# Ledger of designs, part 39: designed miniproteins, single chains, continued (3)

Each design is a single chain, and the fold is of that chain. pLDDT is the mean over its residues in the fold that is shown.

## One batch from the design tools (miniprotein)

Design m9340
Fold by ESMFold2-Fast:
Structure m9340 (fold): chain A 76 residues (1-76)
Amino acid sequence: DEKIKELRDSALQALRDGGIEEAAKTAVELGEKYGLSDEQTVFAAASAARQVSGYDEGKKAAELTKKLIEERKKKE
């Protein structure tokens, strides 16, 4: 899906510029913009981090992305 590719590529760039936390933030923002599911957003962020830094960093990116999504839902 083109939207998932765009999110992944943007998350990849954010990862290189600002690390995993910036990649997670970028993924959440673009996931919302493109109307992607939480699962698709997490997958794209994790995929980008895995590609650059390996499996453990991919897991960390997935965890951070999930946390940011949950915090956004609680926006109170």
Scores: mean pLDDT 77

Design m9341
Fold by ESMFold2-Fast:
Structure m9341 (fold): chain A 75 residues (1-75)
Amino acid sequence: GRTTLLRFEGPLSADTQRAMYALARALVPGAELLSEIVEGELGDLEIRVTQDISPEALAALREAAAAAGARLTVE
């Protein structure tokens, strides 16, 4: 199937990156972490998805990203 890339553009703390990844795994089976989460460093979060993302799951991820001050890009 088509691979989808989810990029959460911050700067995001390691705790925020982990929370967003946990949410992605809960909403989308098979969500895979591509970026490195480094303690004490701000960064972006990149996740690979090989399954279709439901509109409801995508809406929830967009809402969570906005609440965290991040921009969600879907590629």
Scores: mean pLDDT 85

Design m9342
Fold by ESMFold2-Fast:
Structure m9342 (fold): chain A 95 residues (1-95)
Amino acid sequence: KKEEIDVEVEIALVQISIAVALKHGDLPEEVKKTLEEMGTALGNGDFDKAIEKAKELIKQAEELRDEHPEEAQFVINTAKKAIEVAEKAKKLGIK
């Protein structure tokens, strides 16, 4: 299979993680908004914006860690995967 298909699958898996976090997480509105903005950027092929939003999301989730440690870790893992996938997509020239 083409590397492009593998990246599209990885993007879809990140989108599923975002949907799960938004549906089941007791997350602050600001964190939810940044999650949605990161997902939208990934879906639009705006990988630079996706990376920017993912970095913002990691900072927001670190602040959440004391009150909601499991949800914070899930959000951080999702954001880190989004950065990894976006960087890979940029190297392959996917838009």
Scores: mean pLDDT 83

Design m9343
Fold by ESMFold2-Fast:
Structure m9343 (fold): chain A 65 residues (1-65)
Amino acid sequence: SEQKLRTDALKLMKEMDVPPEKHEQRVQEAVDLAKGLVEKGFFPEDLAQKFALIILKETLKGEKS
């Protein structure tokens, strides 16, 4: 569900020490990516959410370097 993705994204951002002011933008990016993947038929919804979280995590790691 979208609520689960939002919760998981917030947890990742806390683990990565991301400033609270960026949380809303990052959550929305993950949600939009997951929706796009489902709409295009690339992934079922559970895999789309997992992929969106992986992309979010990699993005946050890249910004921390």
Scores: mean pLDDT 80

Design m9344
Fold by ESMFold2-Fast:
Structure m9344 (fold): chain A 65 residues (1-65)
Amino acid sequence: MELELKAIGYAIRAVGDLLEGNVEQAKKDYELAIKYIEESIKKNGYLTEEDKRFIEHLKKKIAEL
């Protein structure tokens, strides 16, 4: 849960960075969001459909930058 909340926090920060025009920082924050959700999956030992959709969403956002 802690790592998932941290991932969500970085994803929100990335949106804020984009609103300020800071594409480089937004990409970094999206990459950190992916890192923390992947760490949460490893710690919990299972992958949920919510986790899968979240990772796919973040990867798509990075690709659109």
Scores: mean pLDDT 81

Design m9345
Fold by ESMFold2-Fast:
Structure m9345 (fold): chain A 98 residues (1-98)
Amino acid sequence: AREEAIRHLLEALRDLEKGLAVTTNPKAKELLQKAIEHAAEALTFARNGDYDRAIEHAERALKYAQEALKVADESAKPYVERAIEHLRRALEALRQAK
């Protein structure tokens, strides 16, 4: 469960960063940056065994990624969609690790 959560958070971060790299829309960039910040915090807390804080930050990352998807460039959408799926799977694994 812990290793699965960490793996999905790392995959989400990679996809969010790839999405950000191909994004030109300023609002999408802002939302993706917020998603990255919260996903990184979730990863830190998950590594420390603080699953409650990891869940809180992963939920915020998911919210920002979903908002970013609505305004994302077409080229960025596949990366953001994969990141959303990895964040959902990370949340499931974090809740099972408690």
Scores: mean pLDDT 90

Design m9346
Fold by ESMFold2-Fast:
Structure m9346 (fold): chain A 72 residues (1-72)
Amino acid sequence: DRARVEAARRRLEALFEELKDSGLKTMEEVMEYLAKRLLKLYDEAEKDEKNRDKVLAEINQVLADLSEVRRQ
């Protein structure tokens, strides 16, 4: 789906732009940052029973975005 790929690209481009000033310019450094962020979201999902499904959906969205961009 083109719309999903474009949305994924927009989110990843925004992340790259945000991280340029912090020196995270390589794909490997960005992936490491995202992996750490996902681990934190997993911890939060386990603690917050009321918002667990929402947080898990957000985690899945980031993983799907990475998969869609890599597929291109």
Scores: mean pLDDT 61

Design m9347
Fold by ESMFold2-Fast:
Formats: sequence, structure tokens, C-alpha cells
Structure m9347 (fold): chain A 103 residues (1-103)
Amino acid sequence: SENEELLRLALRVVRKAREAVEKAKTKEEVIFEMEITLGMLGIILGLAKMLGEEEAARAIEEAIRKIEEGLRRAKKAKTVEEAREEALRGLREAERILEEALK
């Protein structure tokens, strides 16, 4: 279904972001990867809303909120390790939300 395709696309985006953040060596790289991911998810959310896929839109919007929280905390982190942990927390929560929506 269109709903499943949009959720799978969003999940792929979040999983790629997690891989990128795990490999990031600077706080700036962590923040950049999170911001790019939010931009991509925003586009997918816009598409879900245009198509009337309410369940996908709701799950993606929820996932975006978790990533935004992770980004906000990563920006306030004093070390790369703290920034990475906060970003990964947000991404893992987003991944869980999208996986649950696919059940």
C-alpha cells in the first residue's frame, strides 16, 4: 500500500541517518546529518499529507518530533560523544515509531 511504501521510505531515511551519526567524528557532522534527515522526512511527510495517507503522516510526524528533540539536545551537548548519544536516542525512538506503524 501507499501507506506502507511511505513508512518504509521514512524508515530507510532514519536508518541511514543512524549509520551516518554513528560514524560522525565531530559535533557539526552529527548536527548536519540530523538536519538533512529532518529535511528528507519533511518532504516524505508532505507527500503523505498530499496523498491523504493519514496513518503514515501521523507516524512520520511523531518520528520527526523525536528527531527534533534529539537534535535540540545534541546542539546543547558539550562533547561529540554526548551529541552522538542524544542524536542516536532520537533516531532510535523514530525508528521504533515507524517500525510499530508498519505492523
Scores: mean pLDDT 92

Design m9348
Fold by ESMFold2-Fast:
Order: sequence, then structure tokens, then C-alpha cells
Structure m9348 (fold): chain A 89 residues (1-89)
Amino acid sequence: MVEEAREKIDEIAQETADYFGLTEEQRELVREMLLALLEAAENGEEAVRKEARERILELIREIARLSPPELRELLDRWREEFEARVAAA
């Protein structure tokens, strides 16, 4: 499932980049955010999950500095959706 989950993350990051016309750097930030969520889910430890959430917020803030508000809102929604999927799995 790790390999499949990573492939899904790459796909989502690419779709976001294509939809919003993101630069290569911005796409990389989206990918890092999603990978941080995956790492938190795989480790299952409360401390790791908290650290990953904090790192995701930092990445979202960095993207918001480079992108329009619509991108930030989308990334926040995707973070919440991904966390919900992980919790349900």
C-alpha cells in the first residue's frame, strides 16, 4: 500500500499543479505536504502525527506566500480529506 499511496500522492500533486498552473517548485511543496501526511499515517504514533501536521501547516504557509488564496484553500481541504481517509483506513 505504501507504493500505491505514494503514486496517488504524485498524481494528486500533478493534478493540482496542472489545475492551478503551478511552477515546478510549488508542485514539489504540494508533494512534500502530502508525503508528510502519509508518513504520519504509517507511523501511527501520536507524536509523529502531531509533528507531521505542524510540518504540513508550515508547507501550506510557504505555498500561500507563492500562490493565490485559492490554492491555499484547496490544500487545506486536501489535507483534511487525506487525514479523514487515513483515519478511516
Scores: mean pLDDT 62

Design m9349
Fold by ESMFold2-Fast:
Structure m9349 (fold): chain A 68 residues (1-68)
Amino acid sequence: GPEAERGRELAELHREHRRRTGDPSAPPVTPLSEEQQKILREIAEKLRAMGDLIDAALAAGAAIPAYT
């Protein structure tokens, strides 16, 4: 009914007001799909592995004076 249309109008007015008064350089927060979340998890896992490698390299460097 017209309530659904009114809901959309209110949501649109709120978005328009935020765009008008808000900083347009602010990144829009969009809900991520399950597929996008899976990809981001894989990226996060790779970044974690890189962090572990950096930590291991720093530990090795600290143990080996010639590296430090």
Scores: mean pLDDT 65

Design m9350
Fold by ESMFold2-Fast:
Structure m9350 (fold): chain A 83 residues (1-83)
Amino acid sequence: SEKLELLKEILPNSEVTQKLVDLLEKALNGEKFSEEEIKEALKLFDLDIAEELFTPELLEGTQELLREIAENLNKLIEKKKKE
């Protein structure tokens, strides 16, 4: 979504910001994340979780959370553009 790309313009221009926006765009498009992509997303939120704690439930929960965040951010951006 072009709307999430606006986050790259307003947030600090860093690799972390760019990766976060790309992950949120992927989540918004309903794409499935690999285990590695979910681990990378958690690291972007400064959540350094040990390998032993990456259960299927944590991976699924993280993917759904990212999707929900992306959908809510997209709705907020759309609402602000209409004002």
Scores: mean pLDDT 65

Design m9351
Fold by ESMFold2-Fast:
Structure m9351 (fold): chain A 64 residues (1-64)
Amino acid sequence: MDAGVLAVLGGLYAKQGKDKEGAKLVRDAAKAGMSSSLGRGTAEGAKKFGSEETAKAGEEAAKL
């Protein structure tokens, strides 16, 4: 699975209030080689939706 596709899907789940599922997909995206920039963008988007776990997963990916 492409890392970008996993990150986008995680963000969509976060927007739907499925924060736990969104966080899991973002962590899978990080394992697939998601860029630091994509991780930061995902974290910012998730924060706007109130999805704290997905935002944290994006921040962790950005640090890798």
Scores: mean pLDDT 77

Design m9352
Fold by ESMFold2-Fast:
Structure m9352 (fold): chain A 80 residues (1-80)
Amino acid sequence: APSLAELVDALRARLSDAQFGALNDVLTEALLALPPGHRPSEAEIEALVARMAEASGVTDPEVIELVRALVRQLADQHAA
């Protein structure tokens, strides 16, 4: 599985600075709102991916899968 850094690099390669900034802002807000020790559900992951795509204007399915992989990688870091 790709590392967090590899996923970020792949997204930066496929997105404009403005699109990447919009994704990062939504992701940062969601992470700050996440309760300590909370394990995100699949529904919460899908809702976050949808919000990130909406905010950035991303419609490319391959880029959406990279965003999903990034969110799942971060969710896995909260597993006990």
Scores: mean pLDDT 79

Design m9353
Fold by ESMFold2-Fast:
Structure m9353 (fold): chain A 75 residues (1-75)
Amino acid sequence: MPKPPLSEEEIEELKREDLRRTLRALLEEAARLVAAGREDEAFALLQSLLEGLVGRRYPSLEAAREAVERLLAEL
């Protein structure tokens, strides 16, 4: 008999938690880069994440940051 250690809901919960952790870590890294005067690198970091997750490109660092913050709020 198959003995799934996790339900489908638990698997989805773990995926959401992993995504939240990743989004938080990248927002913190982007904020650190901005504080260091490295705004272009912060933008590239957030843009790479968003391109991979939602398939969208954003016109500015602020737009990318707001998109990541909205994803966190939706999770």
Scores: mean pLDDT 78

Design m9354
Fold by ESMFold2-Fast:
Structure m9354 (fold): chain A 69 residues (1-69)
Amino acid sequence: MDAEEDEEELRRLEEEAAKLSEEEIEAARETLAEKGSGEPADTPEGRRELAIMAVNHRRVQALLEEEAA
């Protein structure tokens, strides 16, 4: 159940992650560290989680900028 949705979303996130700059990925890592949740491991899966976080964070920031405009 929902397996196809997860596969599609993961694929899209990986494509967007490939377009992310290192600065954006590091910003996401700092955000996780400051929240005290612990940063993801330096593994491929941990990097995917950072990329997902960075993509979501960019989307939220874009929405906030539109509200300010």
Scores: mean pLDDT 66

Design m9355
Fold by ESMFold2-Fast:
Structure m9355 (fold): chain A 100 residues (1-100)
Amino acid sequence: SKEELEKLLDELDKLRSEFIEAAKVKKDVNKAREIGKKMIEIMEKALELLSEEYQPKVKEQIEKLKEIVEDESLSLDEKLTKFLQHYATFIQLLEEELAK
């Protein structure tokens, strides 16, 4: 439903701010990872509410976000940059779905 998607987007917006604070301001690797995982869980809930047209595109972004969060070879700054890039694509896809 549209109302459920909008509620999940509001939750993600709050967590995005906390993620940036943890990664960029506090440099807290464990807290950034925890928040990133919570964001991914909410994104997976949003995926279940999407049309068949948007599900594969959104699922691709979620899988990339999971890889980024778990990639121990990436620095915290690299994780922040890559996570926010794929997150922005995820939000764009959700906004396109909501505009139908």
Scores: mean pLDDT 86

Design m9356
Fold by ESMFold2-Fast:
Structure m9356 (fold): chain A 63 residues (1-63)
Amino acid sequence: STLQKQYDLSLLLQRFRELLQNGKVTDEQIDEYGKKLGVSKSTLLRAAKGDGKAAIEIVNSYF
């Protein structure tokens, strides 16, 4: 369902932000999250840092 996809997306982005904040993210993990969300490493990192255009790109790719 759309609601489940929204929850799953929010959880993935939250987990990724936590990894970035703790400085424990690896390039392999960034690639894995990018693949799951259907976006490039650059787009994922921009969205995690609050870029609204990058966040919209993730939503469009995931849905």
Scores: mean pLDDT 78

Design m9357
Fold by ESMFold2-Fast:
Structure m9357 (fold): chain A 90 residues (1-90)
Amino acid sequence: MEVKDEKVYTLPPVALAAGQTRTFGVTVTNKTDEAKIYQLKVTLTDTAGNTVSATSEPVEVPAGGSATLSASVTAPRTGTYTVTLTVKTY
């Protein structure tokens, strides 16, 4: 499915331990006249540029409706990570 719109949020860096899981969430509001599908992608990037990502399940939001999207990501190694949240609209 082709992404129709994408919004990216960068969070302050976080210190995580190997095997530590964090859950990130966003609330989306569909201000269009048509039902839209939304999905959240969470990306952790370490100081060496290695990434790990998790995605929420796609959620259909009716015209004028809202939904909360969440995804959990686990750090593979102890370190400082940049967190990027990407909200995709299909």
Scores: mean pLDDT 81

Design m9358
Fold by ESMFold2-Fast:
Structure m9358 (fold): chain A 82 residues (1-82)
Amino acid sequence: SAEDREYLERMLEANRKLKEELEAAAKADPSLKDMYEKLVKKIEETEKLVSTLSPEEGIELLRKSLAEMQAYAKEYVAALKA
């Protein structure tokens, strides 16, 4: 639907902003650089897949990808403290 396309566009814009923030964070903190770079790559790979999907499927994939990225970051930081 048109509403789903608009929502997907907003999610993709938020992802682009997040990517820029993660790229800046990678430069600011060398200890977390590998984590941030992997998250940036995940965003890029997810956006490529989203371009091949319906708006509804793209929204679902973006939500799933965000949850996976959050889980990965939490696990990475926890491992550094062990």
Scores: mean pLDDT 86

Design m9359
Fold by ESMFold2-Fast:
Structure m9359 (fold): chain A 78 residues (1-78)
Amino acid sequence: MEEFAEQLRQAAEYYRSQGVTDAADYLDRAAEAAREGASREEVARLVGEAVYHLGLYMGLSEEKARELARRVEEEVRA
């Protein structure tokens, strides 16, 4: 849990430095949730939101960004 939370926090710092503040905010929230022992579903949901916003920033359509977010959410949930 602590190692995963630290990885999410580092990812948030990276994307914040790249100007992807919406994605970074969701990754920070996911890291905090993971550190505090929130459900895997809640952490996965927050990571999915981060990926959705990252996808939009990278020029994906909303539909494609949501598809990518759903796949990542399922991977984190597993």
Scores: mean pLDDT 84

Design m9360
Fold by ESMFold2-Fast:
Structure m9360 (fold): chain A 95 residues (1-95)
Amino acid sequence: MLDKAEEYLRKGEYEKAAELFEKQDPSNARALILLAIAYAFLGEVEKADEYVRQAASLPSTSDVELALALIHLAISAVEQGKPLPTGVPLPDLPD
């Protein structure tokens, strides 16, 4: 299911990708990150923020993947004219 959801994300079918990622275990950090990215592309800043926060609370979350989700959330927030979510962690990005 994750593989097919990631395929939808690559095709730009963000709504279908989000639907499939939402059906994953909420402890799956990668699914939460990709779900946040999908909602960010849909302009759903509030939902993207919620899923980023959920992923950040998991000890298995990749700092790089979390940073990518945060960047997409920030771009979506700016595009929608919404404030950036407070308390979002800013991990160190590799060069």
Scores: mean pLDDT 71

Design m9361
Fold by ESMFold2-Fast:
Structure m9361 (fold): chain A 81 residues (1-81)
Amino acid sequence: SDLERALNAPLEKLEEVLELAKTSDDLEAVKKRLAAVEAEAQRILDYLSQHLPESEEIKEFRRKYEELKKKIEEVLKEKEA
């Protein structure tokens, strides 16, 4: 429950960044927001790796995180082309 909530927060923020990447012309602001969410997610993962074994929930979080990040980067790249 608490772990699921902690992992869902950065994923929801990444979904918001993806929407901003699609709708905003300020790509630098989108990139800055992406970097902030990535830093938050990395802090959570670093904490979890020190205190918990690599569970299926953590593996699923990593998968979803990388998938959303890739989608955001693809949208930004297309807009810069």
Scores: mean pLDDT 82

Design m9362
Fold by ESMFold2-Fast:
Structure m9362 (fold): chain A 67 residues (1-67)
Amino acid sequence: MAAQVEASRRAAARTLGEVAGIPFDEALKAIRQGGDALVELLRKAGVTTEDMIEIARRIAEEQARLG
């Protein structure tokens, strides 16, 4: 359980780096802090609504692969 959660968080942080150019450590920190911190990070990085939808889709695909 804990290992899958950590792998999922790292996959999400990697996806944020690939789609939005956010540094991995900043993305991982925001993911660990919770959804509001992640939303603020995406807003500050200038991520559009379309980019947020694409990021969510890729994260869901990676999480499905880990299950």
Scores: mean pLDDT 73

Design m9363
Fold by ESMFold2-Fast:
Structure m9363 (fold): chain A 79 residues (1-79)
Amino acid sequence: SHMMKEQEKVVEEIIKMAEQGSSIDDILKKAIDNDLTPEDLLRIAERIEEFNTPKHRQLAEGLRLVAAVKAAVLRRAAR
């Protein structure tokens, strides 16, 4: 699917941004602007955490928080 390929490109772009030292604010803006799913955000967090630096761990935690909030909002909307 063309849509799934576009989502995967955004995921890879965010991982590259994190690898290149982009700020947490810039990465979160890109994730929110592209309306990534909670699953996409968790996958990105896992990949970023593999870099094993304090900044990458902080970024992964931020993405997990955004994923948790988005999942909670989606669950409430489905009820």
Scores: mean pLDDT 81

Design m9364
Fold by ESMFold2-Fast:
Structure m9364 (fold): chain A 96 residues (1-96)
Amino acid sequence: MAAEDLGEFAYRLAKEVLGLDEKTAREIGEQARAAAEAWKADPAATAAAIAKGREALAEGTEAAQEGLRAQIELLEAIRAGEPVTEPLERLLEAAE
């Protein structure tokens, strides 16, 4: 499930990339999973966020457009119940 995928990704990112302790990494993973479940539970709010992001994308700078595209892909994956690992990896790449 997308929420579980987001939680697992956030946990691994916190532990393996950010070097956080086990307890903190686990708490971050649980918070990310809960957030994904909340977004999925409100399809109208998720759709509105996607629409707003697409409008901002048309007016943003190139760097901001890359970040917004990645965020829109993540929100669309959450809305569709699809795996979020690839959208999250693209968002991290855009943040570099």
Scores: mean pLDDT 68

Design m9365
Fold by ESMFold2-Fast:
Structure m9365 (fold): chain A 89 residues (1-89)
Amino acid sequence: SFLEELAEKMKEYSGVPREKAFELRAEAMEKLLDHLEPKNPELAEIAREYLRLAREQGLSAEQIERENPELVKRGEEIEKKIEEEEAKK
């Protein structure tokens, strides 16, 4: 799943300085979005918005979630639909 791929990429950058980790995470996320978009365009859109807010406003994931509760809710609803779809396989 996208979340598992994202978690794996985040682990690859856990040992780097925060500023560099942020930049590498952004690059990794963009590459994952290129692969995700044709499969789950709605989830890719939510992830791009998270990336945009992180880059433009310098916000952490926690700050983005706090300031954009509607975006978090949409992401969770899309993830739930994906989990339900995977459970039927």
Scores: mean pLDDT 64

Design m9366
Fold by ESMFold2-Fast:
Structure m9366 (fold): chain A 100 residues (1-100)
Amino acid sequence: MEAIENLSTEELVEELRRVLAAIRAALAALPSLSEEERLAAIARIVAAARGIILAVEIAEELGKLNEEMREIRREAEAILAQLAPDLAAAQALLERVQAE
């Protein structure tokens, strides 16, 4: 999430909602994926959800936090909790991608 300091509260909420919508679409696709494709998708979803949480934390530090951002953060946290059984495998996959 680049340029958080340059976005208005409304623009940041819109961007976060866009990312969250992409996460929801990816979650809906998980049952149709192979095991390997599912792990890769989970890794991407986890990274995106963590990105939302971090962006909201930065917005709070900048004095831009509002109720809509709190709701978005809560939903991102719920998604991470939903994927908790696969988080270790997803994290290992992310680490391998970042090693290159």
Scores: mean pLDDT 78

Design m9367
Fold by ESMFold2-Fast:
Structure m9367 (fold): chain A 67 residues (1-67)
Amino acid sequence: GFIPTETEMSPEDITIELAESGETLEGQLELAASTGLSGSSVLDIVNDPNNTPEGKAGLISELVLKN
């Protein structure tokens, strides 16, 4: 969920806050699927062994924002 704020933030800052707010990787995957993102791109992020679930969620959010 979103934490209510009184200040404007850039899309990049919102993506970072969303990842840091504890949104689940599964929630971000569901969002990506609903927006019609390529499953291949999403799977490449999910299957990266050198990234954390939080980092993967952030990258998926970035793809959703760019789509």
Scores: mean pLDDT 61

Design m9368
Fold by ESMFold2-Fast:
Structure m9368 (fold): chain A 65 residues (1-65)
Amino acid sequence: MEEEIKKKQEKAKELAEKYGFKVVKTISYHVELLRKVDSEEAKQKAEKLKKELYELGSLAVIKDE
């Protein structure tokens, strides 16, 4: 329901911020993130974030700046 979706969106945003990513757009279960730096550490963080968002039932799209 709407409340469940909002809770998942809030958790997804909090998780992205913990990994140092900016949430650009959130549509239902989809989260768009901007990655500022292209380094191996940033790539590994992005993969961990995508995996954790997927476990929350969200799909993440990561775009490079």
Scores: mean pLDDT 64

Design m9369
Fold by ESMFold2-Fast:
Parts: C-alpha cells; sequence; structure tokens
Structure m9369 (fold): chain A 95 residues (1-95)
C-alpha cells in the first residue's frame, strides 16, 4: 500500500482487531498482516511489529513476518512460512 491514507486505514483496522479478546480476531489480525507483509514499507512493518509485541505475540512469529517482508519468496516458500506462522499463533493462543 503506497497511499498514506490507505496505510492509515489498514493500521486502524489492525488496531481495532487487536482490541478484541477472542482468538478468532487474533488469528484474523495475523492473517491480514501475513497476507500484506511482502508489500509493507519499513514504517508500516515497524508499526505492525510494535502492535504484535504489545499483544504478546511470540518472537518467532515476528521474525517470520520480517522474513516475509525482507525476502522474495516463491509461492511454495510463501505458503510454508504462512502455515508456520499460523501454527505458532494457534499454539500460543492455546497456552
Amino acid sequence: INDPEAHEQFLRILEQLSESDDPESKLLLVEMIVGSARHMDEEELEHVIELLKKLGFPEEVIELIRYLNENELSDEELAAVQAEIKKLVEEWLNK
């Protein structure tokens, strides 16, 4: 997202989802972040990471999101990383 207004709207949606206590909202939050991570600029990525840290997400999830942003992955590699992030989030929610 290269439009500053669209960036603000996206981050606002993520913040609204972060205010929900239900596990489905936390999974949706991560799904939205993971789906857009490859296209995030540095400012958007750092804002998202700070939000995830405030919510107590595992460090491994944060590292994989950075990896998605910083690396050009094949469709197969992207799917594998997305699956690993989902697994880590589900394990964290069940602790």
Scores: mean pLDDT 76

Design m9370
Fold by ESMFold2-Fast:
Structure m9370 (fold): chain A 76 residues (1-76)
Amino acid sequence: GKKVTEIVAKNGTVLVEASAKTTFEVDGVVGEAPAAKLAFEAGDEPTKVIVEAENGEIKVSALTPLSSLEVKEKEL
């Protein structure tokens, strides 16, 4: 399988950064970029983002206080 990073956040803004080619999925919608700088806002319902960087290096940062942030490596 392939390794991906799963990010689940509530009540705040999250920044995801990768310097390599990156594929991302938000609610079943897939995007791709040669380098990622993706900010997303999470509400009271959990927002789930799945990210795969070709070099496996992803930085996740909270831009605001969050009520929860979970970051997990998954194999698909």
Scores: mean pLDDT 78

Design m9371
Fold by ESMFold2-Fast:
Structure m9371 (fold): chain A 73 residues (1-73)
Amino acid sequence: MVEIPEDARGEIRNVDPVTHRETVTVLDAEKIRRVLEDIRRGAAAHGQTLSEEELRRIKEALVAGKAGPSFTN
């Protein structure tokens, strides 16, 4: 699994389908690890294997606050 510093922080942005308000979920290092594992398992369920490099890019997007609905669907 990609190394995640214990002081790492990230964000996931979601748009409420009813109110159209953007909500931001703040992630600590443990939550980032869980999101990456969920993404890896989701890809595996669709017959895809994510490489360490792909997981690293996803981690960096989460830390930079650039991860959107495409990472949660």
Scores: mean pLDDT 69

Design m9372
Fold by ESMFold2-Fast:
Parts: sequence; C-alpha cells; structure tokens
Structure m9372 (fold): chain A 88 residues (1-88)
Amino acid sequence: AAEKAIRYGKEADKGNVEAAKQASLYAMEAHKQGDKNSAAEAFIWAAKGYLKAGYKPQALNMARAALRVSTDPKLKEEAEKIIKEAEK
C-alpha cells in the first residue's frame, strides 16, 4: 500500500495528470477502507500533480479532501500550503 502510494506520488509530482488521477482513485479507496492518513497523503500527491499541470480547480478539490480526511497535523499543513498556492 505505502509503496504504491509513493510511486503514484512521484509520478504526480512530475505534473503527470494520469498519475494524479491514479493517486486520487487510490486516495478514495484508502478512505473507503478507513485508512485516513494514507488517503490524505494520496490526495496531497494528486493535488500537487494537478497544480503542477495547471489544473487549479482539481488541485484545490484534492487538497481540501486531504485536509478533511487527515488526522495528522503535518498532512493538514501540506494540504493548506497547496490550497494557498492554488488560490494564488
């Protein structure tokens, strides 16, 4: 699970929109299974990928999802940083 999430995160960070979509799908499945922190981390990677590719509305949506599902203060901080960049 963690290895798969890291792989999607690396590809999304390159601005690969398909990798960002895959990260968001993984995040939704992790959330459905009750893995809140893995879901939040994957939503953050999806948000970064969309933001780098210029898809600000998608990036904002994914970052807000990460903020909502996360219980980790560090993941919440990363999500808030992406929200600020998407609203810039």
Scores: mean pLDDT 77

Design m9373
Fold by ESMFold2-Fast:
Structure m9373 (fold): chain A 87 residues (1-87)
Amino acid sequence: MEIVAPEGYSGPLVERLKEIVGEILGIPVERIDPKKSFDDLGFDVDKKRELIRKVEEEFGVSIPLDVLNRIRNVYALAYYIEQELQR
């Protein structure tokens, strides 16, 4: 089942994740739509691995490969991290 953020979700991590995505892609944060899929944003396998590595290092969370396949966009990633930090 896909990991989807609730309707109206606006977590504090969304802005920080947009910055990390912008750094990896080399584009301004204003051009990053958190609802677009990572593939539509220009992520390949290597960039997805770099994103997950930076997220795991910064937030102290672990993202299994099967969970990564269910996280399609920045909103879903932010929601997942917030749920893990609340445990």
Scores: mean pLDDT 76

Design m9374
Fold by ESMFold2-Fast:
Structure m9374 (fold): chain A 89 residues (1-89)
Amino acid sequence: MTKEELIERLVELFKKVDPDGKTITPEELAALMRKLTPEEQALLLGFFRRADKDGDGTITLDELKEAAKQMSIEELQRLVDALERALGV
């Protein structure tokens, strides 16, 4: 899978977390974190820290795309795999 394909897959997975909005809230993040291992939680939190430029704990899909562009293909693949397991897809 290319880096662009991984970024688009990541966006699709986050749309499943908040289909009615364009942002990931702290409550949605907390629910997702409960389904992850400690290592996967650390990866997701690291990603969110790169994406959350406002520091309010709310991340837009556009901020997610920009943060994902700065990740390696391996980091993106691990994050996508973790989210697919957590969301049951």
Scores: mean pLDDT 75

